# Designed miniproteins, single chains, continued (3), part 114

Each design is a single chain, and the fold is of that chain. pLDDT is the mean over its residues in the fold that is shown.

## One batch from the design tools (miniprotein)

Design m11982
Fold by ESMFold2-Fast:
Structure m11982 (fold): chain A 71 residues (1-71)
Amino acid sequence: MRAVYSPAELEAARALERALKELDEAVRNGASAEEIRALADRIVAELRAQGLDPVAARVEAATRALLAALA
């Protein structure tokens, strides 16, 4: 059940939520496609450095979809 999370699963979920909120804030503040890409690259690098590769992959996928929608 979703109510039973390991500490690692909670950390991954919080990291993903934080990353997606930062990207959403940037879009809401009128950030350019270049600025969104730079922000996403920074977030992805930080997540990979922390060993959160599945979260980094999800942020990359969300960023690609977002940039495609803005093109």
Scores: mean pLDDT 79

Design m11983
Fold by ESMFold2-Fast:
Structure m11983 (fold): chain A 99 residues (1-99)
Amino acid sequence: AEKDAEIKKEIARLMAEGFSKAIENVDDPDKAVEILREAAEKVREIGETKASDELKPSFDAAVAFLERTIEEVEKNKDDKEKAQEILEGAKAMFEGTLA
């Protein structure tokens, strides 16, 4: 449905923006993690308020992906180059959805 496509595009935009802001703050890993957690909260809110039952698995997957990205960044707090690579890879995945 057109409405579901618009919602998916909005989620992809929010996630890409969150990753971009986290990359800008890669020198402060705790702030980068905070930015990603805020993105996850926004995705959950849209899922609960706007998502159809058919779209719910996509929101659950998006939140799980953000939580996994947070875990990987936390594991690499002392390796800024690797943390940046993880964030850039995550951003690229969602930018592909907007093409």
Scores: mean pLDDT 78

Design m11984
Fold by ESMFold2-Fast:
Structure m11984 (fold): chain A 86 residues (1-86)
Amino acid sequence: SEKLKEARNYLEQGVKFGQSGDVDKSIEYMRKAIDKLLDGKDYVTAMFVNDQLKKVEEFKSKGDLDGVIKELQNALDSVDNNLSLA
């Protein structure tokens, strides 16, 4: 799906922002990815990425950058692997 590829691109950018310490932009790009998945009617993948976003926000509130990067990578890996239940 083209929209799934666009969502993946947003998540990849989100990971890069997280690695540079820009957690706010990481969250912004995760939200862009979720919006793209919802527009594509990929509700299962959108729900999964939204769950990972909640974990990213929790790690951000704790100042845990390693946790933020880990959950961003988990979201990207799930989209990349095209898991039917992710």
Scores: mean pLDDT 82

Design m11985
Fold by ESMFold2-Fast:
Structure m11985 (fold): chain A 60 residues (1-60)
Amino acid sequence: SSIDERIEIAKKLFDRRLEKAYAAGEITPDQVEALRKEFEKQLETLREGLKALEEKKKAG
């Protein structure tokens, strides 16, 4: 599914931003982990929402 590919791209772009912020001393390792966890939770919610739209199309 293209949805899963787009989510993986979004994760990689987010990780790149976190690495730059960490290298610049703007965030701590704990903050990197917390931000990654929050972002992954948001992506999971988005994935579920998109899959639910596919399911509704099967029902209608």
Scores: mean pLDDT 79

Design m11986
Fold by ESMFold2-Fast:
Structure m11986 (fold): chain A 59 residues (1-59)
Amino acid sequence: ATTAALAQIAARGANRVLKGEDPEKVREETAREMAAIPGVSPETARRYADLAVESALLA
C-alpha cells in the first residue's frame, strides 16, 4: 500500500516535469506529498522525489 502510493506520487511528479513545470518546485511538492504518507520518513520522501524528477529530466 505505502509502496503503491509512493509510486503514484512519483509518477505524477515525473509527468509534471515532462509537461514543463519547474523541476525544483515539483521536487519540493512531491517530497511533501510523500512525507504525508504514514510511515514514510522525510529522508525516504526526499530520495523518491529526487529519483522521480531526475528520471523525467533524463527522458
Scores: mean pLDDT 80

Design m11987
Fold by ESMFold2-Fast:
Structure m11987 (fold): chain A 96 residues (1-96)
Amino acid sequence: SKEELRKAITDPIVKSEEEVRELAEKVRELAGELAAGISLSSIAKVVEAVHSVYLLTGRIPTLEEVEQLLKLRYKLSDATVKRLRPVIEYLLSLLK
């Protein structure tokens, strides 16, 4: 559910690769058409980026902060980050 996803992302505990993948699958399911044609691996990087900012700052990141992390830390191209933008915006809207 959306509430379970919120609780998992705002949990102040480091998540395993398996836990991040499970959250990415939930994001893909909830986002539906917004996630169409986007790899699970790319969605997992979005989930990990959002969770990492929360662990470091105690706050939910902005869209710009997530996009910068995807480029700098995860080495995603500008084109890939633009394709991910609707999914990032959707995830951040659930965490308000």
Scores: mean pLDDT 84

Design m11988
Fold by ESMFold2-Fast:
Structure m11988 (fold): chain A 87 residues (1-87)
Amino acid sequence: SKEEELLKRAEELVKNFTSENKEEVIEELRRLKAEALALNTPLGNIIAVGLDEIIKALEDESLSDEEIKEIAEKTIKAVREELKRLS
């Protein structure tokens, strides 16, 4: 589904995130969030909420790169399980 494609793209961005590309990752996640919202579906809204949590973690200067990755990976897994439950 398009929802699963958006989530996979977000997961790949998180896996490749570094301090050097952090701003690019944030901007790409914002674009994915906009795409998820543009679907106008309950599943798209669930993805958008999850992506927003990841963006907030990336923007939190008090968090380490490892903490950000852990938060992002847990959020993506939670969203994926919710999509499976509702599909």
Scores: mean pLDDT 84

Design m11989
Fold by ESMFold2-Fast:
Structure m11989 (fold): chain A 74 residues (1-74)
Amino acid sequence: MLTEEQAREEIERILKEYEEAVKKSTDPDEILKIGNEAIDRLAEIANRASTPEARKLAVEAIKKVQKKIDEILK
């Protein structure tokens, strides 16, 4: 199970990797795939969270990635 500190560190790493991957991609289908992979990884953190606070951090990060995907696809 992940503590809030561990969840935050893993979330920050996932979001950084997501942002770098999106910057390198010019294909909308690839950007969508990268975003969905990030969401899956964040959902795993939410499932492994030991506290409601840690779970909330992961859920909020998922919402941020979903919003960015929606904006790119418009």
Scores: mean pLDDT 80

Design m11990
Fold by ESMFold2-Fast:
Parts: C-alpha cells; structure tokens; sequence
Structure m11990 (fold): chain A 96 residues (1-96)
C-alpha cells in the first residue's frame, strides 16, 4: 500500500528522518524506517526498527516490533515475523 510517501521520494525521506532520529527524535526514526520499508530496503528498515525497539515509549516499541514482523514476513522469514508480532502484541498491551 502506497499511502503518504511516493516511491521515488522514499530514499530521500528516509535519509532526512534518519538524521533527526540520530539526534534522539524517536518519531523521526520511525518515519525513516517506514520510508526505507516503502522503498523495499528491508535491511536498512530492519536496522532502524531494531533501534526504535529501544525507545522508552512502549507505543513506539510496539510499532517497531510490528514493523519488524512485517519486514521479516516480506523477506520470507516467518519465524522472526511471528516472534516480533508476539512482542508487538505484548508491548501494545502495556500502552495504557
């Protein structure tokens, strides 16, 4: 599903948001990972989502694990996809 980002803009958007994420902006790190994911750059997206999973915000950790699950499913790694889906469900339950 192409939503906000156009395919040609994903890599540029990813680099912009990754710079902000390196300054401690966890929301920008999420947007960087999503941009690379939309560009089918799964290896880079996975690295950024693994960083995002270390966020102190349980909602951002849940989102990171959900996106890791999606990326691994796209790569055909169903075991890691299930593992990260279970982690996402756990942290989503803590976001009260």
Amino acid sequence: MDDFFRQRDYRRAGRRYERRGRRGDWRSLLLAGVSYLRNRDYDRAIRLFQRLSRSPDPNLRSAAYRLLSFAYRQMGDLDLSRYYQDLSDFYDSLGR
Scores: mean pLDDT 78

Design m11991
Fold by ESMFold2-Fast:
Structure m11991 (fold): chain A 88 residues (1-88)
Amino acid sequence: MVKIRIELTEEKIKIINEETGELLGEISASAPPEVIEDSIKKLIEAIEKETGKPVEVEIIVKNAKKEVLDAVKKGLEKAGAKYKIIYE
């Protein structure tokens, strides 16, 4: 299992390998929801294909817009990834 941390701020969506701390990707929170959704889906699918392992995600929310969180959730759901949401 690959553990991924997605940090949502007002400005950025950061995708981090939880075990290594490596930044795997960064998306502007100002991007259209469809772009956020597609980018998240493709990144998760790429990780699963390269590792041969399922991805589990923790979403960390800090004052993020609801539309951004919803787009990230939809992208993860389309990729078939399990996720948990943590509000800070």
Scores: mean pLDDT 85

Design m11992
Fold by ESMFold2-Fast:
Structure m11992 (fold): chain A 67 residues (1-67)
Amino acid sequence: MDPAAVAAEMLRLLGSDDPAEQRALVARLRAAPPETLRAAIALLSKHFDQDPEALRARVEARMAEAE
């Protein structure tokens, strides 16, 4: 899976308030290899000048909440 596509799905998850959309996004993110998830976080960090650890924690929290 392309890291840029996974990064886009992470951004959608962070901005979504629809439980059905959140669950679908979480399922796709969980299907991605760990190295692809890491690359997606790094890509978001570089493009938005944000801390990668904070981004990872936020994505992980949203994934857990959507279950």
Scores: mean pLDDT 78

Design m11993
Fold by ESMFold2-Fast:
Formats: structure tokens, sequence, C-alpha cells
Structure m11993 (fold): chain A 62 residues (1-62)
């Protein structure tokens, strides 16, 4: 049950946040060390949104 929950969370992170395999391995270790999955998701989502905003601003720069 625990391993399945972790696998589903990692698949969601990889699919929704576009994380690399190295990032997924790091997140897996953090979850195993007691980090909350929901808190990690919120933190990573915030980082992705910030990166996406910067990329869009650069693309629209003139």
Amino acid sequence: DEKKKIEEALEKFKTELGLSDDAIESIKKLIEEGEDIDELYEKLKAQQERREKRAKEREEAE
C-alpha cells in the first residue's frame, strides 16, 4: 500500500510537473525520509509556475 502510494505520487510529479528521473529519485528519498507528498507537490508546482512564467516572458520579449 505505501509503495503503491509513493509510485502513484512519483508518476503524477513526473507527468504533471515534467520532472527528470534524477529529480524523481531525490523526491522519492525525501518522501521515504518523512517529507509530506502534498507539501512537496505544492513546492514543486510553485517552482514550475515560476519557471514557466520566466520562459513565457522571454518568449514574448521584444
Scores: mean pLDDT 74

Design m11994
Fold by ESMFold2-Fast:
Structure m11994 (fold): chain A 99 residues (1-99)
Amino acid sequence: SMDEAARILLKKIEEALEKEGKLSEEDRKLIEEAKESKLSEGQLRAMVLSALALGMPEEELIEITGDRKVVERARVLLEYAKAGKPEEGAKKIAEIEAE
């Protein structure tokens, strides 16, 4: 279901970017390449982070992914990025994963 979750997320990200007029030809190519590749956990987290940044509700992302922890970790990263501290957010996630 990870491949299915990824396809749903990529479609929603593409639609959200197109609605905001931010979808470039380069972005379309990257999305198509992502649809054809095998996903890593890191790529899934990046897609969830992008969807959250575009305003998608956390509960919808949990339903799509089936993984609350992936969504929660992506939210923490997004909060630190919005505060101008993306490196600090990444360190915090790494510390939690090391415990």
Scores: mean pLDDT 72

Design m11995
Fold by ESMFold2-Fast:
Structure m11995 (fold): chain A 90 residues (1-90)
Amino acid sequence: GMEIFEKAVELSGEAGKLAGEADELARLGGSKEEANELFKKAAELLKEGKEIASQIPDKETSESGIEGLEEAAKNLGKLAKELGLEEVEI
C-alpha cells in the first residue's frame, strides 16, 4: 500500500537529517565519534528503507525507491569519507 512507500520516504528523510547533523558537527570541530555514530544511524535507516521499498507491490515504484535509497547511501558514504570518517559502511 501507500503506507509502505510513505515509510521508505520517511526513513530516507530521517537519514538525510542525521547526515546533515553529522556534517555540521564535524565541520564545527565537534566529536568525530558522535558524527560517526550519526552516519551509522543514517546508514541503518537507509538499509531499513531499502527492505521496506522491496515490499512495495508495484515493481516500478519498488525499483525506483530502492535506486533512490542506494544513491542516498552512496552520497552518505562519500560525505563521511570527505569528513575523514572511514568507519561508515553502507
Scores: mean pLDDT 75

Design m11996
Fold by ESMFold2-Fast:
Parts: C-alpha cells; sequence; structure tokens
Structure m11996 (fold): chain A 58 residues (1-58)
C-alpha cells in the first residue's frame, strides 16, 4: 500500500509538471505544443490509473 501511495504522488507531480509545460508552450505556439499535450495526457492517465488502484485497496 505505501509503495503504491508513493507512485501516486510521483505520478501526480509528473502530471502537474507536464501540464504546466504544455500550458506555457501552448501560449507561445499551440502547434509546437502538441507533443507536450500528448505527454501531459499520458501522465494524467497513469496518475488516474494509479489513484484508482490505490482507492480499490481502501
Amino acid sequence: MEELKKKVEEAEKRYRRLQAQYEAASDFDPEQAVPMRNQAEKAKAEYEKLRKEYEDLL
């Protein structure tokens, strides 16, 4: 359980960083921001999956 909790926290931090990078890049050049958007979406999906696994153990 504790190991999964740490993975959730790390996934959340990664998602937040990638989301911030996407927002900054999108403001400058939306077309060039597409790869950043894809990375942020994948990070969000991984975070949501890990969070659900953690909740299923509660």
Scores: mean pLDDT 79

Design m11997
Fold by ESMFold2-Fast:
Structure m11997 (fold): chain A 111 residues (1-111)
Amino acid sequence: GMLEEIERLAREALEAIRRGDWETAREHIERMGELIEKSEDPEVLIHGAEQALEIADEAIRRGDWELARLAAKTALVAAMKALKDESLSKEDILRAIGLALRAIGILFDLE
């Protein structure tokens, strides 16, 4: 399913970053972003935001500021899309808000 594909792309992006393969990491993050843009499932969007933030954190540790910005932007888009779902539980609303704030914090720190 879409969730499994996002998780696979995130794993491959993390592995690419860890080996210094910037182009492969960027490609996987961009594909993950495309799946996020096509999804309306809040579970997929929340998990996508969490995976994108993990990628952003690894990119920061490696000094890959461009990849960190791309991943943080992907996380913000996913979290904001999840928040448009009126059926979200209070717990999922708070989780999505937390993810959006973390992504915003990363983007401001990388200016």
Scores: mean pLDDT 89

Design m11998
Fold by ESMFold2-Fast:
Structure m11998 (fold): chain A 58 residues (1-58)
Amino acid sequence: GPLSAEGLTLAKKFAKVYSKITGINEDKIIEAIKKEVKKYGEKATLDDIKGLLEQLGS
């Protein structure tokens, strides 16, 4: 897939948190992340996810 093992682990963690907040299915969130990785690259997408997780954790 378009994600490394590390990237997939982070995507799953984000999807679980974001799913609880939004009610969107975790698999749909992961598929959206995979589309963003194909469009913008893994590093940029994962940096955005890390930033969102920090905001949601505050």
Scores: mean pLDDT 81

Design m11999
Fold by ESMFold2-Fast:
Structure m11999 (fold): chain A 72 residues (1-72)
Amino acid sequence: SADEAAASILGGALLGAKEKGYLSEKEARSVADGLRKNGADKAAEALEKALREGGGRISPETLEELLKQAMP
């Protein structure tokens, strides 16, 4: 399902963000593209909003909240 795809993609992004302390704009755009390709448009929109609010980067904490929101 789109929710399962979103959880998997965001989970992978979260692991990378925990390793380096943040998700960059380039990485976030790649993740959003992957979400859209899997039909997870709402998750992609939420990620893009978080990127704007974070000034071009997303914290691991913000990614964790987005992941929780993608789960049923």
Scores: mean pLDDT 83

Design m12000
Fold by ESMFold2-Fast:
Structure m12000 (fold): chain A 109 residues (1-109)
Amino acid sequence: KDKTLEEVLAEFVALMEPLKEEADELRELLVELDEAIKEKNYKKVDEILKKIYELFKKNNIYSEKLKEILETIKKYLELLNRDDEASKELRKKGMDATVSEINELYKKA
C-alpha cells in the first residue's frame, strides 16, 4: 500500500539502527548523493547508491524493502533538484508525499 515519505524515512532509520558505527559514513554518503544529483552526475549517483547498498549488505541487512527505499530516496532527491513544477509540488507536500506520488511525478518529468 501507498507509504508516505515520512514512513519510508522512518523505515530507513529503523534499518540503520544495527549500523550505529556506520551511521556517520551513511550520513556522508547521503550528502554526497544529494550533491551528485544537483550536479546531474548520474554516474556518481549510481556509485554512491552502490556504496550505500554494500554498507547495508556488509551488516547482513538485505531485503527488497531496502532496494525500494533507496529507489524512492533517489527519485525524491532528483525531483527536488529539477527546479520545475514537479519539484514545487513535491516541496509543498513535504513528508506527506506518497511513494506513488513521487513515482508519478518522476515519470511525468
Scores: mean pLDDT 71

